# Designed miniproteins, single chains, continued (4), part 23

Each design is a single chain, and the fold is of that chain. pLDDT is the mean over its residues in the fold that is shown.

## One batch from the design tools (miniprotein)

Design m12769
Fold by ESMFold2-Fast:
Structure m12769 (fold): chain A 95 residues (1-95)
Amino acid sequence: MEKEKEEKEKLRKEIEDLANKYLSQGTAYAQEYKEAMTRKVTPEEGGYAGYSLLGKGKTTIAKAVNIMEKDFEEGKALMQKAVQELKEQAEKAKA
Protein backbone atom coordinates (compact mmCIF):
# COMPACT_ATOMS: atom_id res chain seq x y z
CA MET A 1 0.00 0.00 0.00
CA GLU A 2 2.47 2.60 -1.29
CA LYS A 3 -0.21 5.31 -1.64
CA GLU A 4 -0.82 5.16 2.14
CA LYS A 5 2.87 5.92 2.82
CA GLU A 6 2.85 8.76 0.28
CA GLU A 7 -0.26 10.22 1.96
CA LYS A 8 1.48 10.09 5.37
CA GLU A 9 4.55 11.93 3.99
CA LYS A 10 2.31 14.57 2.38
CA LEU A 11 0.33 14.94 5.63
CA ARG A 12 3.51 15.42 7.70
CA LYS A 13 4.77 18.16 5.35
CA GLU A 14 1.35 19.87 5.42
CA ILE A 15 1.39 19.78 9.25
CA GLU A 16 4.88 21.37 9.30
CA ASP A 17 3.82 24.06 6.80
CA LEU A 18 0.70 24.90 8.82
CA ALA A 19 2.63 24.97 12.13
CA ASN A 20 5.22 27.37 10.64
CA LYS A 21 2.47 29.57 9.16
CA TYR A 22 0.50 29.80 12.42
CA LEU A 23 3.66 30.29 14.54
CA SER A 24 4.61 33.25 12.31
CA GLN A 25 1.12 34.76 12.63
CA GLY A 26 1.03 34.12 16.40
CA THR A 27 4.47 35.65 16.90
CA ALA A 28 3.38 38.83 15.06
CA TYR A 29 0.26 39.17 17.24
CA ALA A 30 2.25 38.48 20.44
CA GLN A 31 4.70 41.23 19.43
CA GLU A 32 1.80 43.69 18.96
CA TYR A 33 0.45 42.64 22.37
CA LYS A 34 3.87 43.15 24.02
CA GLU A 35 4.24 46.65 22.50
CA ALA A 36 0.71 47.67 23.57
CA MET A 37 1.15 46.28 27.11
CA THR A 38 4.58 47.93 27.51
CA ARG A 39 2.88 51.32 26.96
CA LYS A 40 0.29 50.61 29.71
CA VAL A 41 2.55 48.96 32.35
CA THR A 42 6.29 48.82 33.06
CA PRO A 43 8.56 47.43 30.29
CA GLU A 44 9.34 44.44 32.53
CA GLU A 45 5.64 43.64 33.08
CA GLY A 46 4.80 44.22 29.40
CA GLY A 47 7.69 42.01 28.31
CA TYR A 48 6.61 39.22 30.67
CA ALA A 49 2.97 39.48 29.51
CA GLY A 50 4.04 39.17 25.86
CA TYR A 51 6.38 36.27 26.61
CA SER A 52 3.67 34.45 28.62
CA LEU A 53 1.04 34.89 25.88
CA LEU A 54 3.44 33.71 23.14
CA GLY A 55 4.46 30.74 25.32
CA LYS A 56 0.82 29.68 25.74
CA GLY A 57 0.27 29.98 21.99
CA LYS A 58 3.39 27.93 21.17
CA THR A 59 2.36 25.23 23.69
CA THR A 60 -1.14 24.98 22.15
CA ILE A 61 0.32 24.81 18.61
CA ALA A 62 2.74 22.03 19.69
CA LYS A 63 -0.21 20.12 21.20
CA ALA A 64 -2.19 20.68 17.97
CA VAL A 65 0.70 19.23 15.88
CA ASN A 66 0.61 16.04 18.01
CA ILE A 67 -3.20 15.82 17.60
CA MET A 68 -2.96 16.40 13.82
CA GLU A 69 -0.77 13.30 13.43
CA LYS A 70 -3.89 11.28 14.45
CA ASP A 71 -6.80 13.69 13.80
CA PHE A 72 -5.84 16.35 11.28
CA GLU A 73 -9.06 18.41 11.45
CA GLU A 74 -9.14 18.50 15.28
CA GLY A 75 -5.50 19.60 15.51
CA LYS A 76 -5.96 22.21 12.78
CA ALA A 77 -8.97 23.69 14.59
CA LEU A 78 -6.99 23.90 17.87
CA MET A 79 -4.07 25.59 16.06
CA GLN A 80 -6.41 28.14 14.44
CA LYS A 81 -8.04 28.86 17.81
CA ALA A 82 -4.60 29.51 19.39
CA VAL A 83 -3.75 32.13 16.73
CA GLN A 84 -7.22 33.71 17.04
CA GLU A 85 -6.75 34.06 20.84
CA LEU A 86 -3.39 35.81 20.26
CA LYS A 87 -5.04 38.18 17.77
CA GLU A 88 -7.92 39.01 20.15
CA GLN A 89 -5.51 39.68 23.05
CA ALA A 90 -3.43 42.02 20.85
CA GLU A 91 -6.57 43.94 19.79
CA LYS A 92 -7.81 44.24 23.41
CA ALA A 93 -4.38 45.49 24.56
CA LYS A 94 -4.43 48.23 21.88
CA ALA A 95 -7.81 49.51 23.11
Scores: mean pLDDT 79

Design m12770
Fold by ESMFold2-Fast:
Order: sequence, then C-alpha cells, then structure tokens
Structure m12770 (fold): chain A 88 residues (1-88)
Amino acid sequence: SELEKAIEEALREMERAIEAGDVEAFLEAIDRLVEVLRQVSGEDLLTRLRPLLERLEALLREAGERLPKEVVHEAAGRIQAVLREKLL
C-alpha cells in the first residue's frame, strides 16, 4: 500500500539522518513517520506492518547511541503516543 511505502521511506530517511548525525533531518523524518502512522489502522500495525515497527525500534536504539538523548527521547515519546492511540 502507499502508506506502507511511506513508512518505509520515512524509516530510510531516519536511518540516513542517524548515520549522518543530522538532528534536523532526523526530526523531519520523525514528523513524516508520525503523520503516516496516524493514518494506519491498529490491525495493520499488529499484523502486516509489524516488521516495520521492529525496524523502527532498532533505529530508535541506534539513534540513542549516535544522537543527543533528549532528541531521541522526544522522538520516541511522539511515536509511542500515536501507537498507544492506535493499539489501546
């Protein structure tokens, strides 16, 4: 689906920003990811999109090692907030 591709693209942007140490690009990728996640059903997140969520968790761990902790904490909080709304 187009939403799945948009998530994959946001995750690729996030990965590139982490590798570059680019906080601004990282936050732009998080903004894009959050907007796409708001459009996705909770059922899709728990089923066909689960591998993308696992990749997201891995990228957030990597960001925690390479970017300022405050930036990563805020990004993780924003993602967790939208996922909570969809899954709970």
Scores: mean pLDDT 84

Design m12771
Fold by ESMFold2-Fast:
Structure m12771 (fold): chain A 60 residues (1-60)
Amino acid sequence: MTPEQQLEQRFLDRLALRSQELVREGHAQGLSLDEIKARLFALVKEEYQRLDRELEELRK
């Protein structure tokens, strides 16, 4: 696996774990489905932005 592929796999693993934890915690806290969806959307955007930055660093 290339360094880029390893980074993308770690991104997917982290996104999956954080997403599952966010949904579980949101239900436990009694958040509405819309609130959980909004937080999940923000989480996905944050993780993609982090991946883009790490990939850019790797190419420099």
Scores: mean pLDDT 83

Design m12772
Fold by ESMFold2-Fast:
Structure m12772 (fold): chain A 92 residues (1-92)
Amino acid sequence: SAAAERAKRLADQQKQMLKILTENFRIFLEEARRNLQLGLERGPAHLRAALTSARFAIGSAENIYKLDKEKGEKLLKEARRLRDEVEAALAA
């Protein structure tokens, strides 16, 4: 049916979007971790960069949650913990 073909196309699009969002999450999370480490050694400009990257990772995880709740919950928790660590470092 036309409805079944539409459902298949949506599932394929969601799978591709999940892959892209997962890669974006990984890149932003690693950038945030790297800049947190550099910021602790070299000062607040790197901590601000880490916060920006952590916020982008949270955004990717929120979009993953809409497509895959279980995966999204795990990644969202991880990204929020990193954001909190960066915010604590900025407040120190």
Scores: mean pLDDT 90

Design m12773
Fold by ESMFold2-Fast:
Structure m12773 (fold): chain A 96 residues (1-96)
Amino acid sequence: MVPKTEEVIELLKEIYKNLERLAKDPRDLEAWRNLVKSLRELNKIVKHPELLNGSLEELSRPLEVLSKILDLDPNTFSIESFKKKVKELYGIELKD
């Protein structure tokens, strides 16, 4: 078992940046593409069981995918809940 903690932290920081961009402009298609790309790379590392077998090919609901990976409720997802969960799981404080 190879812990890719450094790669996970880097991907979580990129996800955070794109989530902040989307909070300011939800029509930012580049931020959505970057978020989807980072989620695919993150799931290759964490290999969440419910997201194996091509569930990520559509990625029409990237916030639901992110919520499943981080064990968050997608209906109550917020940037603050994401920041808190990243700190709990990886000990990293996401800041602007």
Scores: mean pLDDT 69

Design m12774
Fold by ESMFold2-Fast:
Structure m12774 (fold): chain A 80 residues (1-80)
Amino acid sequence: SEIDKLLEELEKLVDERIEAIKNKDLKKYHEINVKISDLLDKLQDLRSKASPEEQKELDQRLSQILGKDLSSLDNLRKSL
């Protein structure tokens, strides 16, 4: 589905963002954030047209993907 393709692309971008943070690549980090923002807007539009069951599945998958960088943020906080 279109949602599945966008979620797969979002996961790849989140993984690239984690790598950019580790490498202190601020330019790459900002470029990735712009792409993530665009994908999230597209996912929100599709969510508004989805069934309640599809919305719940999307919300769970989105939380799993976006939750990947929470551990990176926690590690950065512990290093301060």
Scores: mean pLDDT 78

Design m12775
Fold by ESMFold2-Fast:
Structure m12775 (fold): chain A 70 residues (1-70)
Amino acid sequence: SPIEQEALQRVDDLIKKNPDASLQELIGLVNQEVQRLAKEHGLSPEETQRLMRLAIDHLLELYAKRQAEK
């Protein structure tokens, strides 16, 4: 969906803009961005939880790739 693609793009941007951030800090930033998207688009709590799981799973994949490049 367009909202899911927007969430994934925001995760990509957060990882790129915060190269020295810990996983815990990145999880916090992703949580803030997903909550912002949910508010902007009027998502239900259930839709917000699904979007959060998608965004966190994507973050974990990108973070693992970044750690392998260190």
Scores: mean pLDDT 84

Design m12776
Fold by ESMFold2-Fast:
Structure m12776 (fold): chain A 61 residues (1-61)
Amino acid sequence: AERAARGAAEAARAGGGAGAASTAHNSDILPKLARQAGDAARAGEGPEAAARYAAMGSVSG
């Protein structure tokens, strides 16, 4: 869980950064979703932030 939390937080940061910034086709959903997950992760929620990112990823589709 904690390792997954770290992975999710890093993924949220990456999605909100380089990927989202350059992804024009996903400008409406991907950067917004990544930003929200990244914000929660950066706030220091730990497992909560990771869980949110994972949930958003699983609902992606």
Scores: mean pLDDT 54

Design m12777
Fold by ESMFold2-Fast:
Structure m12777 (fold): chain A 74 residues (1-74)
Amino acid sequence: MMEERLRMDEIVAMVTMAVWVHKDDEDARRRVLEKALRQLREELSPALLREAIRRLAEIFGTSVSELTRMLRRL
């Protein structure tokens, strides 16, 4: 549980940095987000995945519903 939370924090931090680097490149940000969602789905429990999606929604200025929809298409 603690190890999964640390991994979630690591992925979220990586995504935050990528958003700052690619602020003017929407396609690059979308690719980073899709990659992060795949990693989180593979590595985290369902409860931590929901928490990670909420944090990513805040970072990307989008909704939990939109990210959940994106994840279903992956």
Scores: mean pLDDT 78

Design m12778
Fold by ESMFold2-Fast:
Structure m12778 (fold): chain A 72 residues (1-72)
Amino acid sequence: ASEGVRALVEGIRAAGAGDWEAAARHFEEAIRHLPEDSPDLALAYGGLAAAYAALGDEERARQAREKMEQAS
């Protein structure tokens, strides 16, 4: 598996555990490694938006959601 896909899986696991700070870091890593045409890119941005919202960062959550829609 690619580093991007591994980071995506780790982000999902961290989010499932309620570790939103770790989830955000892993989703950011996934986005850096995934190609711009990857079908997983929208999922990574969606996860990042959820993590930022859980951390109370409404503006970063909104920006990540916009990127998710662009990647879809």
Scores: mean pLDDT 85

Design m12779
Fold by ESMFold2-Fast:
Structure m12779 (fold): chain A 85 residues (1-85)
Amino acid sequence: SSQDEKDIETVTLAMVAQRLRLLRLEGKEESEEELQERVDNIRKFVRNHMKYASKKIRDIVLQNSKTILEAAEPELVEEARRLLE
């Protein structure tokens, strides 16, 4: 459904933002190609796991993802969003 795709994108966005934050904290750089491959792998991982998860687990994961995005630096969320396009 359209809502399921939005939920998958929200979780993917949160995971990508967390990865960008980790890279910044560790002083590591990844190429645009490496970041795009990582986005694709994360999206596939999220979609696969959400497919097999119960509604309760899906709701918990989605709520945690929203909390992560609310607490994240806006610039990292914007960078992650650009990568998801």
Scores: mean pLDDT 85

Design m12780
Fold by ESMFold2-Fast:
Structure m12780 (fold): chain A 81 residues (1-81)
Amino acid sequence: MEEIEKKIEEFEKEIEELRRRAGGANSVEELREIAERFEELAEEAEKLYEELKDERFKEIAEEARRLAEELRRIVELAESL
């Protein structure tokens, strides 16, 4: 249980740090890199949900994927300009 809690805390902290970086990003390239990291976090959380069956990993994966999609849309729009 403690190990699961630690993994959840690590995901939540990384998502928060990436959100802060996205808000302060000054280039399309940086936003693309942040989107890629959110996609990686979503995949990692999905794998942990399959292994551990804790719904919190599923919620983390869904949130990370949503944030990645949001940033991808911003990147696509910016690259069209």
Scores: mean pLDDT 83

Design m12781
Fold by ESMFold2-Fast:
Parts: structure tokens; sequence; C-alpha cells
Structure m12781 (fold): chain A 73 residues (1-73)
């Protein structure tokens, strides 16, 4: 279901953030995972409710901010 896909995006974002904060992911690895999440989102975005879309975008934004922090170091 779309709820399951949105939940998967949120869970993945949380995992990426925690691993990045622990020094377990390089900036390149975070970027790669972010692009995969963006690809998934783009395939489903037109079918999402406003609330589902906000949850997915917030998750993507969290990973994007984490990537930027790693790059500027």
Amino acid sequence: SLDDIVQQIQDRADEIRQKALNGELTPEEVREKLLEMEATYQKIQSQLTKEQGQQAVLALSTVTMQYLKLVIE
C-alpha cells in the first residue's frame, strides 16, 4: 500500500540519519541512498495524499540536511 511505502521511506531516512551520525556512512553513501529514496518518491508522488506527501518530503529533507552537514564538515 501507499502507507507502507511512505513508512518505508520514513524508516530508511531514520536508519540513514542514525548511521551517518555514528560515522558509519560516508557522504557518498548518504547521497546514493538519498537518490534511491527520491526515485521511489517520484514514482508514487502523484498518488499520495497531502499528509502522505508531507511525511515523505520531510523524510527526504532530513536525509538531505544530513548529507549537507557531512559535505561541509
Scores: mean pLDDT 85

Design m12782
Fold by ESMFold2-Fast:
Structure m12782 (fold): chain A 70 residues (1-70)
Amino acid sequence: EVKELKELLENAKKNAEQTIQGGIDQGAALAAANPDKAAQIMAKYQKKVEEAKKQAEEGVKKLLEEVEKA
């Protein structure tokens, strides 16, 4: 079970990384398509990426605490 929790942690990190990268790529594509609003679009997606990263780190921390308790 400790091994399964470690795999869940690794998968959670990978999923978070993919979600973050997807958000960056989508923001960049939208900014390129709308140059007049590029700065606003990039700022909006950067904020979303930062929030997603924070949530992922908090989730990983909680899983680590559960492993430590076991």
Scores: mean pLDDT 73

Design m12783
Fold by ESMFold2-Fast:
Structure m12783 (fold): chain A 63 residues (1-63)
Amino acid sequence: DEHAKKAGEAAKKAGADERGAKIAERSALSQVNGGSGAAAAMNAMGKDDVEAAKEAGRHAQLA
């Protein structure tokens, strides 16, 4: 859960929409517990959000 929250927080800091941040957060949680949702979230968020998602993804994968 902490890793998913970090993903959402990082996206928000980068200026991503709240919707995009929530998608990234849920996808990160799904990636940790179910599959590779992080990649889908990065594509859904957009180019600028991808950088934030990668940074957040590193924290999630550290788990």
Scores: mean pLDDT 58

Design m12784
Fold by ESMFold2-Fast:
Structure m12784 (fold): chain A 60 residues (1-60)
Amino acid sequence: SLYESKYPYDPRFTEEQREAVRLASEALLLTDDPEIQAEVRKALNAGDIEKLKEIVEKLK
C-alpha cells in the first residue's frame, strides 16, 4: 500500500536503536548540562550510535 504505519525510524524495534537508547540513557545520567543532553537526544533520534558512544566516553 502507499500508506503504512511503518516508518524507517522505529528505535524500539531496531536492535541498533535499542543500543542507542541505552547509551543515551547513560549519557543523560552522567551529565546535567542541557546542551549536552540536547546533543544526546539529537543523536538518539538520528540513530547515531557512534556519536552517542563518543559522548558517553567523554563524560565517563
Scores: mean pLDDT 70

Design m12785
Fold by ESMFold2-Fast:
Structure m12785 (fold): chain A 87 residues (1-87)
Amino acid sequence: EEREEVLRRNYELGREIGRLSVTDPELVEKNRALLFLRPLDPVVELLRRQGRLTRDLTLSPEEREALYGAFEEGFREGVREALEELA
């Protein structure tokens, strides 16, 4: 379940960043560009491990959509959790 693992890691990353956006919004804004690119890190790592990264990383629209979707779902959950904890 390499694909499931990658999606799970992206969700967890989004959740962490979502929480941070509530507790430390300045840090998130400062690192926005890096945080935007982070959802691709698990895919790059997987492709390197499989020896499939022989040129510039190319992702299909479906792969890119799934990765960002998982991150966005995690982000929303992280924001929700942090707001509930502050209430």
Scores: mean pLDDT 66

Design m12786
Fold by ESMFold2-Fast:
Structure m12786 (fold): chain A 61 residues (1-61)
Amino acid sequence: LLDETRRLSDEAVKLAEEKGVTPESIKLLIQAGRLAGQSGPEGMEIFLKASLKIIEIQKKQ
C-alpha cells in the first residue's frame, strides 16, 4: 500500500505499540489493516476507525 491508507495504518500501529498493546495484537492489527485495504476503502475506513478508537481509549484511560 502506497497511499494515505498505508500511512494511517502505520501510524495506528505505532500508537498501539507506544501504548503497550501486546505484540500479538499488533501483528493482528497489521494483518487486519492489509486485509481491510484489499476489501476496498470502506473496509479500511472501518478498520482505521476501530483501531483509533481502541488506541484512544487505552491512551487516555
Scores: mean pLDDT 65

Design m12787
Fold by ESMFold2-Fast:
Structure m12787 (fold): chain A 108 residues (1-108)
Amino acid sequence: MIDRSDIDELLERLKEKGLEPYVIVLALVYYYLLIKPDATLEEAMKLAEEVAKRVGLELTPELRERLREDIELLLNAPVGVDGVELLSKLRGIDRETAREILRIILGE
């Protein structure tokens, strides 16, 4: 399991940048998968649901299915794909948003 302190700090930074709640959820899931590359879809979805609750994002059945599809895209990403290119394939994330996410989660 991720250190809760790391998630708390990153979540605050992502919120301060004015990112939409759904984007914050995907950013933190992406961070989780970088530090736990053996994580399952179920583990990633559990983190996503916890983060969604903390950012006030209501997961309707339709939004939960969308989230599952976006997380599956992250899990099945080829080794060596650029993080900006990968994140910008997700709905609601443009390249500028992807760069901001990477700056925050990688500490750049």
Scores: mean pLDDT 79

Design m12788
Fold by ESMFold2-Fast:
Structure m12788 (fold): chain A 86 residues (1-86)
Amino acid sequence: IEDLLRRLRELLEEFAKTGDPDLLVRALQQALELAEALYEAGDVEKAIKLLEDAIRLGELALKKFPGNKALEEALEELKKKLEELK
């Protein structure tokens, strides 16, 4: 779990440097899937933390590349999932 969060940060940092939205979309999708699995397993705290970290990093990336629809969609899904887990 901590390893996935670190990889998510690495992907977002690479995206910020290269501008490849696919890297960020993949990272955000991975975070969403893992958060759902953690929630199902009863690890609500870890699921919420994972979503929060992914959302924060995704928002930072969007500030550098405003108007990227794929990023907006992925980020919106993460925010929606976080709201559901409350």
Scores: mean pLDDT 76

Design m12789
Fold by ESMFold2-Fast:
Structure m12789 (fold): chain A 72 residues (1-72)
Amino acid sequence: MTEEELIKLLEEAGKQIVLAKSETSKEEKAKHLEKAQQALDIIEKNVSKLSPENQEKLELLKKELEKTKKEL
C-alpha cells in the first residue's frame, strides 16, 4: 500500500470511532468499532511506510479506539 492509501485508512478509522461514539445501540457501536479496528490493523502491518507524524496519529487512534471499546 502507498502512504496516501494508509492516510485515507487513518481518516476512515477516525470517522468510524466518531460514528461509534454517536450511536445509541451497542450493536451499531460495535460494528463501527470493528471497522475502525480493521482499518488500524491494515495500517499497523504497513507502519514502516508511514511518516513519524502519521505513526503518531496511528497510536492516538489506537488509544481512542481502546477507550471507546471500554465504554461499550
Scores: mean pLDDT 82

Design m12790
Fold by ESMFold2-Fast:
Structure m12790 (fold): chain A 70 residues (1-70)
Amino acid sequence: MRKELAEELVEALKRSIEAGYTDAETQELVKRAIEEGVTVEDVREVAEERYPEQADAIVMAFRALAEAAR
């Protein structure tokens, strides 16, 4: 489900930001999210709701990884 996948993705991206690197699991999750139709807006909505102080960083990380997966 798109919302559940966006929530999982936000949690993974937050951990990647805090760790300073993106693991293979997070990269595969980004690819799966794109295939399932998760948008930048879906990620922003979840990130702003759960982690408003980190929302911009999470959205930027998703944008960068989505472009790299293209």
Scores: mean pLDDT 80

Design m12791
Fold by ESMFold2-Fast:
Structure m12791 (fold): chain A 90 residues (1-90)
Amino acid sequence: SIEELKQEIKDLILSQEFITEEQKEELLKRAEKVFKLLETDPALSEEEKEALLRKLLEKLKKAKNYKEIKNALIELETEIGIKRIEYAAS
């Protein structure tokens, strides 16, 4: 399910008609970074990882421009980062 969600997110970015090819490349690169952070996160269960990816997918389905997609990815990256810091401090 996690791998399916990652692919759906990438496919949604690639299918966006209103963003440039350079913007798609930047968003895909950011998505891959977020996926790597999520995959290696010791603070998150597999169930929590799936929930975060589904939340991202729903945000991307509603996104209308580059900025909204980029912000959704940054928000998830930030949330993962905060969870990692909290876990390491415990």
Scores: mean pLDDT 81

Design m12792
Fold by ESMFold2-Fast:
Structure m12792 (fold): chain A 95 residues (1-95)
Amino acid sequence: MLSKAVISSLIAQSLRIIGMLEDEKDPETRRILEEIIERINEALKSKNEEEAIKILEETIKWLREKLKTEKDPETRRIMEEIIDSYEEIIKQIKK
């Protein structure tokens, strides 16, 4: 089962991204943020920590692939910040 600290980190990340969506006007960036929220919700529904790690690692891979073709500097920065946050959460789970 996921620890309370991990659950809290995932919920905090979801709320942060929802806040970004409130102010975001670019349709492509909004779509990326919505997909990230869905993936966080899938991680929160995970039956064990190994499944949650897999979902987060797959999300990081997906974001890194998008970064290869993304031209907007602000969207790139947002994706990089989310990758860093997910890597930190994975570190917390693996302890």
Scores: mean pLDDT 80

Design m12793
Fold by ESMFold2-Fast:
Structure m12793 (fold): chain A 89 residues (1-89)
Amino acid sequence: DDIAFSLALLYAGLLSRRGNELIDKVKDPEIQKKLREKVREAVRELFNATLEASKTLSIDEVNQFALERIDTLLKSIEDEIKKLEEEAK
């Protein structure tokens, strides 16, 4: 319903902001472009996952699910930054 959609937008937006803050610290413009594409994909994944979770979980459970998913996705972005910077030698 409308609450589920609002939660999905809220958490997708939070991931987008936090992910882009990490990427803004990267000095290589080509690495930044690749990472921004990865963040866009992660944001789409989180949006869809939060909508699906909202079908069966309470609001509090959806909040916990989304925050845990954001933490996992942000760690994945940090790992990809490290990998791409090491490969750019």
Scores: mean pLDDT 84

Design m12794
Fold by ESMFold2-Fast:
Structure m12794 (fold): chain A 87 residues (1-87)
Amino acid sequence: SAKEQLEAIYEGGLKVLEQIRELAKTDPEKAKKLLEERIAQLDEQIKGLQEAIRRGGPEQEQYRLALEHAEEIKKRARELLEEIEKE
């Protein structure tokens, strides 16, 4: 259940990036701004997850998985931002 919820959140994050990719075809400046905002939000989320992992507890496995997902979404967001800047 927790793993399924985290996977759904991850898939949702990927779908948002694809929506921004589509937006970039008509409004690249807005798409870039949304990606910059999303990257900043992911940086705060990653920081929070790293702090939660440092504190320890029974939720460590879930926090590590969430961290991996957040880092992957951030990587893909940065790659998309670079793609838009090259167009």
Scores: mean pLDDT 86

Design m12795
Fold by ESMFold2-Fast:
Structure m12795 (fold): chain A 86 residues (1-86)
Amino acid sequence: SREELLNELNDLVLQMEQLVKQGADPSEIRKLGEEMVKLAEKMDQRMADVMREALKEKDIRRLTLMLGATVGILQMKLWVDKKVEE
């Protein structure tokens, strides 16, 4: 379901934030970001494209913040779409 996919995206964001705090290898953090794009493609192709552009960010802290913000926007977008359609 869309709720299950959103929960998985939020879990990946939390994992990325934890790895950033631990000073983990940037490549490991980027792999989580790539998994987020794959999940987003199942929900909203346009938002997946936005996340894919965010992955071009070289600063890993900024990347993590951008992906987290994109998940928040995706949650709001899907909520608005549901309210407009019922």
Scores: mean pLDDT 83

Design m12796
Fold by ESMFold2-Fast:
Structure m12796 (fold): chain A 95 residues (1-95)
Amino acid sequence: MSMSELLQLLLTPREKLTPEQLEKIERARQVAELIREEVEKNPSVNISFEEFVEYMTSLVPSFSTLSEEDQELLYILYKASDELIEEALAKVEAA
């Protein structure tokens, strides 16, 4: 799942999402939790949470309507390498 796909899912009211789409959000949250410590120590992108929110809001103004929890989810995934996300996703799918 791309960052833009996840963003669109998070911007959609939960009652309008299919079970499969809700599962995608849940898997993204599990991935972010697994990689949080590694991302904080070895981020692929050096950007503060404030700078990330400003950047995302400049591209997608509705980003500011997301909960802080959903913004932090995207922030962690944004700072992670593709390889780290793929490894964490494999672990989530195995559990």
Scores: mean pLDDT 82

Design m12797
Fold by ESMFold2-Fast:
Structure m12797 (fold): chain A 81 residues (1-81)
Amino acid sequence: PLTPHQQAMLEFLQRVLEALDAGETSPETLRAIAEETIARFKLSPEEQASLQALLDFLESLSPEQQRNAVTHLIREAEESL
């Protein structure tokens, strides 16, 4: 079973993938998804920092690289179940 933090990260990644598939690649969309994940899971400051680091990493990538990275991370998380 996933921890609440792992579940929050997986939900964030899945929502990012859905946004990318819909053609929504703007930084504003990714940040909105991150903010909603923080609010929904009531992430601690430490967990928020981890999510922000992931968001910053994804924002440094092209849309194609973002999709590849998100898909890989989702697969790794699912294999940890």
Scores: mean pLDDT 81

Design m12798
Fold by ESMFold2-Fast:
Structure m12798 (fold): chain A 95 residues (1-95)
Amino acid sequence: SEERKRLEEEIEEARKAREEGKEGLAELHALHATVALLKIKDDPRAQELRAEIEEEAERIAKEISEKEGKDFVAVYVGVRFVLLVEKGKRLVEEA
């Protein structure tokens, strides 16, 4: 599928950026790899990864929101972004 091709391309670009010492660019491509995988509706990895990200983001955002008196939605968006990058880095390492 188009999404699978994009996943493979983003993983390759993340590796190249990392080899060149471009950490920010590598993280951007890792984020894009996670997003591409999540769009592959028939891949069981996509469903599992979506559930993991949503469960972790909700748990962490609730803890931060309650502890710091911050808006839950704003914290959730930020936490979800960080998790998308971290899961993408793992996809790049495992490929």
Scores: mean pLDDT 84

Design m12799
Fold by ESMFold2-Fast:
Structure m12799 (fold): chain A 79 residues (1-79)
Amino acid sequence: SKQVEKERKQKVFDVLVAEGVDEGIKIEDIEVRSTKHETPIIYTKEAFPEIEAKFLVLAKEDKIDEAGKLLAEYLKALK
């Protein structure tokens, strides 16, 4: 549902804020998409190409907290 998608985006954004890497990133830049097997993927457009394979593994296991933490660690490494 739209509510679940919004909650997932908010949860990822909250992890980025807690890790101090939310500067320049908006909730709208966090996208949730399904693979052809309906597995949700949570990512930002900036980070997606670099960490897509790792996100696919986490998405298959529905590990939203770990996906958000992986994104935060990647964004810290970029700066």
Scores: mean pLDDT 62

Design m12800
Fold by ESMFold2-Fast:
Formats: structure tokens, C-alpha cells, sequence
Structure m12800 (fold): chain A 72 residues (1-72)
């Protein structure tokens, strides 16, 4: 349960940062990667959450949220 709650929390935080105008391109720049890498990472996190892999979902969403905060 703890990991699921954390994954959902980070997913919500990422969605709020996107509403504030943080783009995949800005996250990519903050991480030193391509925007395509960011989109694939997000898709993987979404898939992990939907399939009960809460540990992977939490890890991937947390990485994206931290990068998005640096981009802001």
C-alpha cells in the first residue's frame, strides 16, 4: 500500500507541474536526455502503476518530478 500511495502522489505532482507549463522538452533538458526518453519513461511509469509494479512506478515518477521541479 505504501508504494502505491507514493506512486499516485508523484503521478499527481507530475500532472500539476505539467498544468503549470513544464514540458517534456524542459524535463529532458534538466536530465540531459531527449524528450523521447522522457515520454518513454512516463509511459513506463504509467504501465507499472496500472500493472501493480508500485516500486517501479514510484521510482520512475519520482525521477520525472525531481527533473520537472529543476526545470521550473
Amino acid sequence: MENKEKAEKYRKELDELEKKGVTDEQIAQALGVSPEWVRRRRARADWALENGDYETATKLYEQLVEAAKKAL
Scores: mean pLDDT 82

Design m12801
Fold by ESMFold2-Fast:
Formats: sequence, C-alpha cells, structure tokens
Structure m12801 (fold): chain A 96 residues (1-96)
Amino acid sequence: EERDLELVAKYLGISAETLRALDARAEAAADAVRAGDPATLDALLAAAAPLPVGTLAVRGARARLAGREAELARLQAEYRALAAEINAWIEEEKAK
C-alpha cells in the first residue's frame, strides 16, 4: 500500500523517493541472487547509500551466494527485528 510506504519513510526519517530507491536496490539484489551474479551484488554494495537498512538486503544476498550460512542467519535476524519495529510503529500510526 502507498500509505504504508510513506509511513515507513516517515519512521526512517527519509523521503518516500529514497525508500523506493532502497526497495529497487533490494529487488536488484534478489535478481542477482537468482541469476548467480556476485559482480552485480558487489556493484550494488559499492554504490550503497549511507542508510544501513539499504545495505542489509545486499549483504544478505552476498552471504547467500557465498554459502555463508551463519552470516546470512545473523543478517536475516537483524532484518526481521527492524521489520517488526517498523510494522508495529505503522499499526500505531494507523490507529491514531
């Protein structure tokens, strides 16, 4: 939902445009994993914005391609924790 995107951007203190760019990077990282293309993942990480959430998806994709299970599990746990915090905040904002 478009409203949810705007609320996520508000929670992170960024613009909805910046958040859409981070989502596009996550999609590109997922595509690179499916294609088995670590060079694209390296390029995405090198071009990363200074926003930690934007790099988590690319770092996770690189760990997955490299077979680094422990690192992947840790990054997935960090991502789930952040997603849970954002989702809880969104539901609170919608209830206002």
Scores: mean pLDDT 65

Design m12802
Fold by ESMFold2-Fast:
Structure m12802 (fold): chain A 81 residues (1-81)
Amino acid sequence: SRVDTIRRQARGRISDALARRLARLSTLTLNLVLEWYRDRPDEALLEALSRLDDASILAILGQARGRTSAELLAEAERAAA
């Protein structure tokens, strides 16, 4: 399943509930989120991103260069509100 593929790509370090939320994203957005997570593991950021739509995630990750996970988390939480 897509959920099983996501858990494998995250190396099993995420919950089934989080993987199910990520499974609703487009393939492009999902790949960008999982690549970011593999390079910079931050479960709180991944959780916050999983609650956003594709457009919001792409906007945040498109501006992510030079930003900390804490800054990105704060932006994702604001976008979800």
Scores: mean pLDDT 80

Design m12803
Fold by ESMFold2-Fast:
Structure m12803 (fold): chain A 90 residues (1-90)
Amino acid sequence: SEELIEKVVELLRKIRFEALEAIRNKKPNEEILEIVERGAKEIKELAPELSDIMEKLVEEVRKAVEEGKLTEETIIELMTKTAELLSEKV
């Protein structure tokens, strides 16, 4: 469904916006991870076929937190790669 694709894209954009704003406002890494986890859960509930892609996004963000690499650039790169993977799946 084109409407489903549009909703997934809107949710992904919302995750990106909220995560970048949290980084810019110097929020704890745990809050940024929670933003991504909640958004990924919402996308998985809407489109279960995307669960593998969403789980990979969450794991990559968690890894960035553990490695001290959770930056605006990292979020932009991970969100861009996730959007590309989603576009190939649907």
Scores: mean pLDDT 86

